# Designs tried in a protein design run: designed miniproteins, single chains. Part 58

Each design is a single chain, and the fold is of that chain. pLDDT is the mean over its residues in the fold that is shown.

## One batch from the design tools (miniprotein)

Design m1997
Fold by ESMFold2-Fast:
Structure m1997 (fold): chain A 70 residues (1-70)
Amino acid sequence: MKTIENELKYTKEYLGLTPEDLKKMAKTVKVTAEEKKSPGVKYFELAEKYAKEGKLEKAIEYIAKGGSEI
């Protein structure tokens, strides 16, 4: 749980992150959430989809939403 929240904070800060970096972060938090069987997994799936579409703001919104469900 805490690890996923920390990764979400890192993503939100946009420390030079590209759309590709954001996709990778979304995949990483999704895998961690799946391992913990968190209800947030579905939100991380949506975040990954939006990151692939280049909709970074929506991707971050769903990552934050998924993190809140954990």
Scores: mean pLDDT 64

Design m1998
Fold by ESMFold2-Fast:
Structure m1998 (fold): chain A 100 residues (1-100)
Amino acid sequence: MSIEELLEEIVELVEEMIEILKESGLTQVADQLRAKLEELKEKYKKGEISPEEAAEGLDRLVLEGLVWAEHHQVPQEKLERLREIAKRVAELIKEVVRLS
């Protein structure tokens, strides 16, 4: 898998997390994370940040979303999916760093 393919998979996982938060009633949090995701994508597209910095930024968004979900009464099934997303993103970031 290329660095670009790894970053695309991470972005898809972050977008899934944002939808889970929105469906769980955390609409304001989801909107804030969406804005941060779009800013991060734009900075990467412009060459303002490296692939490693982009991956690190994406990881921070996932961890922020997970913290909000854990501090609210998000259904256990959705919370487990958010934890799976966080774990997979962490694994993909290690691959981005290794290939960078």
Scores: mean pLDDT 87

Design m1999
Fold by ESMFold2-Fast:
Structure m1999 (fold): chain A 90 residues (1-90)
Amino acid sequence: SWLGDTRAALERIIEIIKESKGDLKGLEQRLKQLAEEDTLNHLFITLVSQLVLQNLEVAREFVEQEDWTVDKFLALLEEASRKLESGLDK
């Protein structure tokens, strides 16, 4: 299902975040590789990767909590992006 495929892609993104520890260039390269390998989810992986890279500390702290869900993680990143956009709205 779309939700199952989306969740699997997000879980892979989270594992890449956990594995990359402070290596921003390696993190960016691995996320790009994931998007290229998953053609069907390319746009979704690209968008989530951009949100992660823009909110890296928040994303890393969240994944270390071990109580994440796909909905919570996406809501956190979307909320962070909305707050940033609101700060630029003037």
Scores: mean pLDDT 69

Design m2000
Fold by ESMFold2-Fast:
Structure m2000 (fold): chain A 90 residues (1-90)
Amino acid sequence: LYGEAQKLIDYINELKKRIDTKSLVELAEEAAQYALDEAKKNKSPEPLINFARSLEELSKLVDPETAAHFQKLAERVRKEAEKLKKEIEK
């Protein structure tokens, strides 16, 4: 049991080494654009709020450099959700 858990941790760490930070950040930026388009289409900030929450959760599972990029993107997405919410409330 303990040996199998260590092998799983080692495998996850090897996978992280194969996925570079730049590629992960680029995928997150594309996903953010999709969430923004859906939020505007649906007249709802929920897609942006849900995406920001997902980025915050993912930042706990990645390296500090990638986590910092995800946190900055989550902040931008939350601000976009606030702007959209203000426009919808009018």
Scores: mean pLDDT 74

Design m2001
Fold by ESMFold2-Fast:
Structure m2001 (fold): chain A 89 residues (1-89)
Amino acid sequence: SMEEERRKEILKEIEKIYEEIVKLAKELIKKNEGDLKVILWAIGKVLRAIGLLFEAELLYKKGAPVSKLEEILRELKKIKEELEKELEK
């Protein structure tokens, strides 16, 4: 079905954005070596992203609608944007 193909595509996009979040957090931690506040903040973003990834995988397995996966994707995109903005400082 078209909805099943779309669900698979969104899950792949979620996985890709999660990997991008991890890379950005690692870069931010390296750039701010010795700044525990920034390091802990970046780690917190990765932990939130891990939780969202697991939620997406569980929702996908349970046959949840595309709209629920799209909500998780939007939250991950916000986390990515926050990390990108912090890295530009």
Scores: mean pLDDT 89

Design m2002
Fold by ESMFold2-Fast:
Structure m2002 (fold): chain A 90 residues (1-90)
Amino acid sequence: AEKEVTLPSGTTVKASYDEETKELTIEIVKASEDLVSVELTETKKYEDELTGETFYTRTAFVKYSDGRLYQVTATYNEKTKELTLEVTEI
């Protein structure tokens, strides 16, 4: 499963889940000229006890030269095979 989002700054971020390795990856597929840094968290796994659904999450922090910071969170639901991306300005 793969999803892409373009940040207001023009940087495009792609998230992918590999079912064989059970890894979430976040990549910059198009960088804007003002992109300063990208920091990635570790992949976190949790299981919902009520539904039995297993989730994997990973976050990228994308920093720009104008001082804007964006948090991009990828979440994969192993049961539904859905990958979602959430973008928040910090």
Scores: mean pLDDT 79

Design m2003
Fold by ESMFold2-Fast:
Structure m2003 (fold): chain A 109 residues (1-109)
Amino acid sequence: AAKLAALRAALARNEAALAEAEAALPDLPEAEQKELRAKLEEARALLAQYRALLDGLQADADVSEAEVQAAYIAEYLAPEEQERILASMTAEERAQFEAALAAFRAAKA
């Protein structure tokens, strides 16, 4: 519960920072606005994916950042990036990843 509350608070702070950055866009030169708008949209999508992962959890779930990260890798990263990450893992790291992913999935509502 405490860990999940801390993760939700961190997500809310990042969402607020993103909103402030978007509000500042009109004060920048037009060329810079286009590039930064694209980057802010990517950041917004990333935060929405993390929000969806956290919102799917049981209210009293005890999840770590590592468990949320494992779920993000499994559900949202492109297949090529997933294969690259998993192929770079030792047998011990792979077992830790699988345990973290299983723990996250067990915490889902």
Scores: mean pLDDT 81

Design m2004
Fold by ESMFold2-Fast:
Structure m2004 (fold): chain A 68 residues (1-68)
Amino acid sequence: GPEAGARAVLDGGRAAGVLDVAMTAREHALASAKAGHAAGASAFWDLSEVVGDERLTAREYAEIAASL
């Protein structure tokens, strides 16, 4: 579902170490919206706003992703 997709983006970005997770989540939100998947678009958009906070640790990002 949309929550699993949002989590996958976050995990992939952190594993790569070079990916802007917030930007990638926003791109997925736009792609989901274009495909007519409103729930997916909302989940990815919300993730993009959350991952913009540089004060969060890798553990906190993982906990948020697991809660989505």
Scores: mean pLDDT 64

Design m2005
Fold by ESMFold2-Fast:
Order: C-alpha cells, then sequence, then structure tokens
Structure m2005 (fold): chain A 65 residues (1-65)
C-alpha cells in the first residue's frame, strides 16, 4: 500500500500528541519526508524513524518517566 508523505506526517503528529499528553510535554516540531519522520518535543527530546510511529516511539524513549 502507498503511504503518502501527508499520511506519514499525520501519523507522526498523532503519535507526538499522544506522547506529549502522556509525558506532559508539548510537541515543538513535526517534520515528514518521503524517507522519514522527525518529532521534536519542547523538552528537547527528538525521535526519528522511517515511519511516524517509529519516530514517536523514539521521542517517547527520550523522555524521563
Amino acid sequence: MEMSEEERREAAERGARAVGEAKGVEVSDVTATPEKATIVLSDGAVGTGPTGDQAAAGAASRIPG
């Protein structure tokens, strides 16, 4: 199935919002390219990966509990 850049961006935004809500941090930036998504949180945590969900998981792992 074809996953558009827009769909990847939306998935990254949803993941970033969920992580932000769970950890009490705000999403600073979300960037999607054809090859990867990058999420930057207000706390300086950065997650990146070839999919939006992987980028969100990466960002989540950078936030202390």
Scores: mean pLDDT 71

Design m2006
Fold by ESMFold2-Fast:
Structure m2006 (fold): chain A 99 residues (1-99)
Amino acid sequence: DKFIEEIKKEIEEILKTLKEAAKDKSLSEEERQKLKEEIEKKMLEIVEKLNKKYKDDEVVARYETAEGKEVEITKKTEEILTELETPPIEKLQKEIEAE
């Protein structure tokens, strides 16, 4: 599925950016916060794309942004993200803070 291959590449780029940021000791707290927000935004865009394509009625998780926006994660979206070995958004954000 070409769409899943495109999503996988987007996730791989996010994970690569995260690994590089985690190793970069020169990043300021403001730069780390900006990267956390950028990763959150990109991951939510991926979730919305998957939700729209697969249109599953079963909501298995909900993510709330700092602005109070709630994004639903459907069962099919979660299954695809799991198959692509994608960590939860909260775990990705913590990895930027850990280094």
Scores: mean pLDDT 76

Design m2007
Fold by ESMFold2-Fast:
Structure m2007 (fold): chain A 110 residues (1-110)
Amino acid sequence: TDEELKTKVLEAHERLFRGLDLIEEHLKKNKEPEKELQAVEIAREEASRLVDRFLENVEKKDWFGADEEIRKLLMLTKSLLEWVEKNYPGNTEAIKALAEALKLLQEVAK
């Protein structure tokens, strides 16, 4: 249903933001370069924009547009997961949150 689709995308967004929060906390605690913190903020802004466009497309019953935004959010989440696994492999909670977000998006992607 439309509500089930929206619920899964919003749950994925919540898990993605949890992962980003955990990485941001790690970066701040370890005084990592400002560029890394900026990358996290850009990812947050892009994820929020994609979710907003997804919700607008669902309300319009534009399923093609909704699927495009889910696909973009999935690719963003996958890229973030790969980046965290490569650079911060000890942050198992962030990896778990991003992996859960990716799984939810894969379940709704066409």
Scores: mean pLDDT 87

Design m2008
Fold by ESMFold2-Fast:
Structure m2008 (fold): chain A 87 residues (1-87)
Amino acid sequence: MSPEEKAKEKLEEIYNNIEKLSKEEFYEKLKEIADEVATTEEQLKILEKLLGELSKKIHEKFPNTEKFKEVEDVIKRVYIELHEKHA
């Protein structure tokens, strides 16, 4: 399985359980995926695209909710940490 396919599958599992995940549990799961998949700059860009797609799906499911704000905050945090690691 490619890193992209593995990340997509893991992110789909997160999406299906998003209502049951705390902000910290969501962060930990995203960090685990990022550490497994984003080993190169190219893989990082793929992961960023997949995270953007996840954010859009969650916004559609939970528009204008605190849950969506928590998800956006976690995705932004992971994004910043990944860029700092590869800077």
Scores: mean pLDDT 76

Design m2009
Fold by ESMFold2-Fast:
Structure m2009 (fold): chain A 65 residues (1-65)
Amino acid sequence: MEELLEKLRKKIEEAAEKKDAFSLAAVIVGLASLRVAAERAGDEETARRFDELLREAQETLKKIE
C-alpha cells in the first residue's frame, strides 16, 4: 500500500512539473476509483489515504489549469 501511494504521489509531482493536465486528470480518476474500492471493501483507513491524495491532486490541477 505505501509503495502504491508513493508511486501515485510521484506521478502527481511529475505531472505538476510538466504542467501535464491530462496525466494529472488520469491520476485523479484512478485515485477516485481506488478510494471507492477501498470504501466498499471496508478499508476505511486506506480509503481516507486515497481521498487525501485525491484532494492534493485536485488542488494541483486547479493551479496548472
Scores: mean pLDDT 81

Design m2010
Fold by ESMFold2-Fast:
Structure m2010 (fold): chain A 84 residues (1-84)
Amino acid sequence: MIKEIKEKTEKAIKEAEEILNSDPSATEKDIEEAKKRVLAYGTLEALVAAGKPEEAFEWAAKILAQPSYEEAKKLTEEVLKKAE
């Protein structure tokens, strides 16, 4: 279940990146923020599925608060490893 959500989230990130890269109004910051939001939603879904809905909200908020997509991705990987 968590692995399936993780794969779905990675696919959604790539799709969002492709869509925003084709949009001339989208900035590099817009792309990073969109990818962070996809990571946060994916982490929320995975933690709820793992029976941790209270933690899910807190971790989603922390992921969104990260200064970069790379840091958000590292935090997400750490959180999901603990949930398995």
Scores: mean pLDDT 78

Design m2011
Fold by ESMFold2-Fast:
Structure m2011 (fold): chain A 80 residues (1-80)
Amino acid sequence: SAYMSEETIKSIKPSVTLSDAEIASLREHLRNAPRPEDKRLALAMLLDHKGKEARQALLEPFRDHPDPELAASVRLALKT
């Protein structure tokens, strides 16, 4: 299973340009947050970043992550 459904991912309308510091913080939370809910929130915030190519570059390193729910969620996000 994934942290977010494909429908939820598609419903996100990218609205912000995240700074490098914000991106670094969110990627740290996505990798190391203790609760799945916190990882889901970090993923949702990264998906709000404007520019499809920029979002793909941010998420690509997580495509094959050892956390199978994270990897599945990222693959869904990269597909949409």
Scores: mean pLDDT 77

Design m2012
Fold by ESMFold2-Fast:
Structure m2012 (fold): chain A 77 residues (1-77)
Amino acid sequence: GLVRVRVSPDQTAKVGETVTVDVKVENLGDEPIHVKATVDASITLEDGSVATYPVEVDVTVPARGSKIVSHDITVTA
């Protein structure tokens, strides 16, 4: 496809900790593309449970280029 989306690797966090999730959007095509999407970020808690947080991406990626959207998530109980 013309667009690739990558999320930073799975993170382990404590309740109340703030973690940064990076979403990399790559445009493999020869024209700029506007990407609007919601990407789910998975964070593993100390008890082994997994919490999922939505990250909204709304970005214009240049031809044959990439953009990184960083979002800070505070882990809640």
Scores: mean pLDDT 76

Design m2013
Fold by ESMFold2-Fast:
Structure m2013 (fold): chain A 100 residues (1-100)
Amino acid sequence: SKEKFLERLEKAAKLAESWDEKAKKYMYLALGLAAWLRGLKEKAKEFFKKAGAEIIEYDEENNYLKLSFLDENGNEVEIELNSEEEVVEELKYYVKLAEE
């Protein structure tokens, strides 16, 4: 259910609050992507903002999402996700970065 899914995202967010800034940032990026995949667009925007990221462009009809954020060196990074599968892989990547 969307309610149980949202509860899981909120629990992960609370856990991440005690982590270092890098781990917290990538966890919020992952949580934002997870929320976006489930149609929780406002919650996704909230998590992206906590990660220091913003939605530059999106097209729900074509499953397109473009995000911008700063990397660990302060350089602007833009990512383009062209399918649900690409969103899932990027989410997994950010979870891995949060655990490193």
Scores: mean pLDDT 83

Design m2014
Fold by ESMFold2-Fast:
Structure m2014 (fold): chain A 95 residues (1-95)
Amino acid sequence: MAERYAIAAGVQILVAEVYLDMGDYANATEAVKGAVDNLERALELGLPPDEWLLRMLERVKEIAKKVADNGDPETAKLAEEVMKRAEELIERARP
C-alpha cells in the first residue's frame, strides 16, 4: 500500500522536471506538491525511509527551489512551502 504512494511521487517528480524545463512553474509546483504529499503519506503508512526515498525528497526540494527562484510571487510562495515540507520530512526520516 505505501509503495503505491512512493511510485506516484516518483512519477510526479519526473513530470515536475519536464514542466520546469518548459518554464511552466505553476504546473511544476503542482507536481512537486503532489510528490511531497505522496511521500509524506508513504512514510505515514510505514514505508521505511531508505536512500531512494531520501533522494526523492531532495529532488522535490531542488525543483521547488528552482521554482521559487524563477516563478511569480504566488507560485514562489507555494514552492517555498513545498521545500520546507520536504526538508522537515528529510529531518524526520534521518536515522
Scores: mean pLDDT 84

Design m2015
Fold by ESMFold2-Fast:
Structure m2015 (fold): chain A 83 residues (1-83)
Amino acid sequence: SDEKAYEAYKKALDEAIKELREVAAQGTPEIQRRADEGIKEAENLKKEADKSKDPTEKVSYYGAALVVAQRTLDEARAALAAQ
């Protein structure tokens, strides 16, 4: 159901952002800046989800936010490994 998908994406997004903050804190100012940009993009998508009255749109925006957060996390991990 859209409600179950919404709850799952919300939980996954919160976990991804938390992990991203922890990974970024170990990095350079550049890694921290890029992580902050990704978090802001994900938070903006979350805000659009929260404004929508359509459950399908809410799930779509939360899914997009999770993709942004996960991509940013993967990039932060790769940047740390490349040091």
Scores: mean pLDDT 85

Design m2016
Fold by ESMFold2-Fast:
Structure m2016 (fold): chain A 62 residues (1-62)
Amino acid sequence: SEEIRKEEANYLLELLGISKEEALKVFNASEEERLKLIEEKGYEDVNLARLAGALLENKAPG
């Protein structure tokens, strides 16, 4: 449900210490921009931020 997705997104945001806006920026970033973020912050954190953004937008991460 939408409620479960929002709850999961909020959990990831709290875990990563990032804002909803930051997660959405990662989700909407280009592949090149995401690769730079991975180099700066690490693969796991960027991937989880992307997932949080996808959950907030109710879209599959792609």
Scores: mean pLDDT 78

Design m2017
Fold by ESMFold2-Fast:
Order: structure tokens, then sequence, then C-alpha cells
Structure m2017 (fold): chain A 84 residues (1-84)
């Protein structure tokens, strides 16, 4: 897991690191188009949950808003995955 950020700058840096890792993981997925879409959706939902955790750690209203938006998007994506 990524470390808990201590500042806005640290949270943004960790979020960028996570984005790069998720892009690499998605690119490494093999299989059918359906399997690739499912894997990409799962990896993206997990990344959104981690982004929410990183930004929620900061006592900053703007960062809290980003965390809430990320959690909402993760929940929508998780519901879509469950319907696949």
Amino acid sequence: ALPTPRSREEALALARELEARVKAEVAAVTGSDEEKRLAAAQLTAEALREIARLFAALDDPEMQAIAEAARARAAELEARIAAM
C-alpha cells in the first residue's frame, strides 16, 4: 500500500505514482476483450479507492471533496462490474 500523505503535494505525487502503476497493470492484462474490460474496471475501482484514502488523510476541504468524488466513482464502477 502507498504511505499516508502528510501534505497536498505528497498526496498528488502518490496519486500520480498510483496512476502510472495502474496504467502499467492495465496494459499487462491479456485475454478476451471482455476479460480486458473487466480487469481494467477492477484495477481502476481499486485505484479510485486508494486515491480516496490518500486524499481523505488530509484535513483539507478541497482534498476531502476529491476523496468523496473518487469514492463515488469507485462505487459506480463496482456496481457496473457486479452487473457484468
Scores: mean pLDDT 83

Design m2018
Fold by ESMFold2-Fast:
Structure m2018 (fold): chain A 93 residues (1-93)
Amino acid sequence: MYFEKIDEKGLEAATQAAREVIRAADEHELTPEQVAKIIGLVLRAIGSALEGNYEQAARDFEGLADLAEKYGVTKAAEASRRGAEQLRALHKS
């Protein structure tokens, strides 16, 4: 398989958090620029998790939480913080 080195546990955790963030953001009237910034951080976090870099993926979700909070998307911020905590737990295991 081309993707045989993908970290499946990190991917599952990051994808679940990303889905919750995107859903919460979609329920808000955000500008195209705000949407692009959120999606960019989501993709970065997923990429880090796919590489098994759980600490970087957690930091990416923490940055996403700060951005979502600034945009008033509290549910996206909460989902991002949960994703960061889950990825840090995987790193310590």
Scores: mean pLDDT 79

Design m2019
Fold by ESMFold2-Fast:
Structure m2019 (fold): chain A 57 residues (1-57)
Amino acid sequence: MEAILAEAAARVRELLAAGASPSEAGRQTHRWLQEEYGLSDEEADRVTAGAMALVQS
C-alpha cells in the first residue's frame, strides 16, 4: 500500500503540473489505480484521497 500511495502521489503531482485541476487529477489517478493495480473502488478512493492529501502538504 505504501508504494502504491507514493506512485499515486507522484501521478497527482504530474497531472497538476500538466494543467489538470485537482478534481481531474483525482479522477484520473482513481481510474489509473483501478486499471494498473486492480484496486476496488473503495481501495482506489482511499489511496486517491491519501495521495491528494500528500500533494497538498
Scores: mean pLDDT 82

Design m2020
Fold by ESMFold2-Fast:
Formats: sequence, C-alpha cells, structure tokens
Structure m2020 (fold): chain A 97 residues (1-97)
Amino acid sequence: MTYTPYEQVVLKINKKLEEAAKANNGNLTYEQEFEIIKESIKEIVETLTPEIARTLLRVLKGLYEDGARRAGERGNEKTKDMLEKIAAFIEELEAEL
C-alpha cells in the first residue's frame, strides 16, 4: 500500500513538472526540466536507506541511459544530452552513499 521508491520519483517528477509548466504559462526549458528531475530524485533518495537508494539509483540510471540511446537513434540530440546529464547526476549521487 506504500508507493515504491521508483513510483515516488515518477509521481514527484510529474507533479513538479506540471506545477512548473503552470507557473511558466505552459512551457518549460530543457534546463528547468533537468533541474526538476534532479531535485525530485535527490529528495526521494534522501528519505531512503543507502541500500534501497543504491538499488533505486541503479534502476533509474539504466532507464535514463537507455532513454538517451533511443533519443540519439531518433536524432533527438537535445533530449539525449539531457538524459545523459541525468544519468551522470545519478552516478554522482550513488558515489555519495
């Protein structure tokens, strides 16, 4: 009945992106989206034990790395760059645990 850490990250990202889009008249820059995703991941990670946080971060890193690869294959270089930066941020967070 409790949300999984992965579900908590997804819900927090979606809520913050919706709120930020409303505040910016329905538009967000890649930089704003990147910052919201980073903050959302960090906030959830800070609520977890190191063992659970490492498991979550490994899953998220794999998903963002795969997303970046697919974006690159489609020629979406801006999305690829953003997703690669998120994966790098996740690796930095895991190193701090």
Scores: mean pLDDT 82

Design m2021
Fold by ESMFold2-Fast:
Structure m2021 (fold): chain A 80 residues (1-80)
Amino acid sequence: MPVLTITSSNGSTIKLTSSMTPQQIVDNLKKVGIDIDEALAIKIMHVLENCSALTQEEKDEIVDELKRMLNCKSVSITVS
């Protein structure tokens, strides 16, 4: 199952999974001080759902884009 691990600028870490709704993604990120709109939450959900079909280069590009958009310390994608 793909997991997106996000570490905020204050060092708080949250894990997002493909089983989450956009609202759950918004609520979980807000708990670590990251405020996003529903459109970005939907984008994160689609990344998680399609993660296994992406190349490593596409995953790296998405991780870099999300890190910039979320203004966080780190973003990583893990596929089990």
Scores: mean pLDDT 80

Design m2022
Fold by ESMFold2-Fast:
Structure m2022 (fold): chain A 86 residues (1-86)
Amino acid sequence: GASTSFGVMVIFTNKELSEEQGKKVVELAKEEVKKLQEEGLKEGNTIVLTIGLNENNEPYIEKKEVFSGEKLEELEKLAREIEKAE
């Protein structure tokens, strides 16, 4: 295919998000991924975004990290633990 393959993982400081906050987080993640693709994000890299809530309870990107493929399995395990909790 003609697309770059990479992973995106989102970590929250709060475990309880409203439905609307969850939608805004997805939108923020999409925008950040798009920016990183424009900056030359390479296949095999994984982006980890730490999302916090500001004083207005709006999601924002508190921290952004990029990991090489060797960290991908560790990040996948963490992501699956978060998803398997429900």
Scores: mean pLDDT 65

Design m2023
Fold by ESMFold2-Fast:
Structure m2023 (fold): chain A 75 residues (1-75)
Amino acid sequence: APASPAELLALAMEGARAYAAGDYATAARLFQEAIDQLPASHPLLPEVLAALARALEALGRHDEARRYRQQAEAL
């Protein structure tokens, strides 16, 4: 079954907590899970894409981070 809005928000919030704790790998995974379940028109999608980009940048994955930032800015 597709994730509920509450489950998607919970994934994004858990990702943000992981990022704040310095666990960038867990943050990136949780944000990616949220993106995979968000429809293209969802208001949270640009914010979660930007959050994933920040986590990837912290992991040294600069090219991937740039691509996700560009996706967020295009929405």
Scores: mean pLDDT 83

Design m2024
Fold by ESMFold2-Fast:
Structure m2024 (fold): chain A 75 residues (1-75)
Amino acid sequence: ASPELKKKAEELRKRITEELKKRGIKAEVHVSVRGDTLVVRITLEDPSEENRKAARDAAEKAAKELGVKYELHIG
């Protein structure tokens, strides 16, 4: 993948991590590059529906702001 896309992957990971941390949600966030798509994996310590929704919302907003395509997996 391009250096630009790798930089956007790290920025996406950072933004999602910071948003979840501000909400008091404990999670591990991993972002990898697959072609032109960023694969986001979020592992929640507490996978409640509220936390899953917050994780989906954080990923969607950050990806839209960065103008990237993404695939989301929440565990």
Scores: mean pLDDT 85

Design m2025
Fold by ESMFold2-Fast:
Structure m2025 (fold): chain A 75 residues (1-75)
Amino acid sequence: SRLDDIVQRLQDLMNRGNTYRNNGDYDSAISSYQQVIDLATRMVDDGVMPLYALHQINTARRQIAQIKQEQEAAK
């Protein structure tokens, strides 16, 4: 279904971000998580699975914040 396709795309973007993070490709990881936030924000605005979308936004934001904190701690 169209909802299944949107959920799959969101999961693929999140998994891509996680893979980049695990490989130390932090800029690519942040870019992928930002794409999760952008897609999930559109879902909230359109009223499509808003609680699920908000959870994905919060998860992606947390991952970005942790990467930035680790980068700052390594300086």
Scores: mean pLDDT 88

Design m2026
Fold by ESMFold2-Fast:
Order: C-alpha cells, then structure tokens, then sequence
Structure m2026 (fold): chain A 73 residues (1-73)
C-alpha cells in the first residue's frame, strides 16, 4: 500500500466587516504522501470547491502557487 495523507478543513460561518458571510462547511481529500505541494494543494482546492467552499478554495490556490515558486527558486 502507498502511504497517504488526509487533508481536511472545517470552516465555521462568520461575518466580515461589510456584513457578508464567509464560507461554511467542511471538506476532506486523501493524497499520496509522495505528492508534491502543488498536487496536494490542487486536490485540496478541488475538494473545497465540491463542498461549496469557493472563497476558501480561491485563497488556498493562490497560496499554493506562491509555495511552488519558492520551491523552484
């Protein structure tokens, strides 16, 4: 069996300064332990989108892009 890591998050609904609500809900995805940060981030983002956490997924995607650039440098 290949070693795997489970990536999950649970987001509680909150109110932003302008009265809008943040995303609320949870997601879970399993990735190989050998997965690159880019691959792991992509799978986590896809799982968050499927759970309806689109604002969280957008922020996660941008952060993973910055990390990939750091690893290439």
Amino acid sequence: AVETVNLSAHLTKSVTADGSFTDAGSFSVTVPASASPEEAGKKAREAAIKAGLTKYADALGRNMEVQVERFKS
Scores: mean pLDDT 65

Design m2027
Fold by ESMFold2-Fast:
Structure m2027 (fold): chain A 70 residues (1-70)
Amino acid sequence: GDAAKAMIEAGNAEGRALQSMGRRVLDETGDVAKGTALQLQGIGAQTDAAVKASVAHGAAAWDLLRELTS
């Protein structure tokens, strides 16, 4: 629903900011370890937001199924 979409958008914004920071660290300083770590942290934030949104969506789907079968 709308809450799940907002959660994904927030996680994507945070993930994009971290990935952009990691890319800039890599491009400006050549620090591959720090740049890669920040990019992975950004991907982790996006993945966590997507998982939480999927769980919320799954709960809503299970509630609907319960109404149809009970």
Scores: mean pLDDT 72

Design m2028
Fold by ESMFold2-Fast:
Structure m2028 (fold): chain A 74 residues (1-74)
Amino acid sequence: SSRLEKLKKAIERAKEAGIISEEEAKKLLDVIDKYEAGELSEDEAWEKINALLSKLSREQLEKFFEIAAEVNRE
C-alpha cells in the first residue's frame, strides 16, 4: 500500500524529530512490517495503527499529522 509506505516515512521522521518515542514508533513500524510480510491484511494493519495512534496525546497527533501531510505532498 502506497499509503502505508508514506505512513512508514512519517513515523520515522516523527521519531527522529522527537514527536513520538522510540517505543511508540517501534509499535507502529512492527504493524507495517507484519503487513509487508503478508501476516496482516491492509484493513487489519490500519485498524491496529489507528488503535496505536489513538493512544498518542493531542499535541503528538497534531505534529504527527503535519509530518504525514508533508510526506503525502512528496
Scores: mean pLDDT 86

Design m2029
Fold by ESMFold2-Fast:
Structure m2029 (fold): chain A 63 residues (1-63)
Amino acid sequence: AVMDEEVRAAVDRILASKRPVAELARLPEAVRQRIAALLPVTVDPADLNALAKAVLAHADWLR
């Protein structure tokens, strides 16, 4: 997936974090929407638990 610096840094923080939902909550809504758009599955960017699970499940896709 193609990422800008902000999205790449955000994904790296989420993947390294023991609290991925809390890391997502710190991000601007626009960044969460861009992360959701990079995933090969449809995820509501407002559902932080679902978005966190999708990011972790697709870690290899995002790296």
Scores: mean pLDDT 79

Design m2030
Fold by ESMFold2-Fast:
Structure m2030 (fold): chain A 82 residues (1-82)
Amino acid sequence: VSIDLTFEDLTVGEIIEKIFKSLGYEIAKPSRDSKQKLSGTISVENVDLKDLLIALLNFLDKSLTEEVTIEDLQNELKKVSK
């Protein structure tokens, strides 16, 4: 899958929801989410849907224990892109 999305003042759970909605999937908002609001752009190509899901869930867990940025997520997704 490919993602090219801009986020403005969204939580990690809201970002995950928006990503999957853009790919044609309706998901429930995560029950655990940080109060951090993130802004930025994610642009990645040729990511397997399974690798994307794993990376997003790991990023959500990270956001519960430390401060994170959209750039951090972009870098994680680049690691799993072709």
Scores: mean pLDDT 78

Design m2031
Fold by ESMFold2-Fast:
Structure m2031 (fold): chain A 77 residues (1-77)
Amino acid sequence: DERAVNAVLSEVLRRLLAGEPLTDAQVAEFEAAFAALGRRTVRLTAGGITLVTEDTPEMIELLEGRKRQLENGPVSK
């Protein structure tokens, strides 16, 4: 379980840092993974893309950066 949780967290963070879109399933898995660890998450939507990260100041700043990048152009044409 924890190994699967870490895999989901790593993949979601990789996609967020790369500016890649997340599916609803990936967002739900990320939120469930953090909830299983007793931690909170923050969700933002930009250009129809849902972004999610841990509820910490540093991660929120990264999420805001990704939101601005997505708002400056479509992730798919």
Scores: mean pLDDT 67

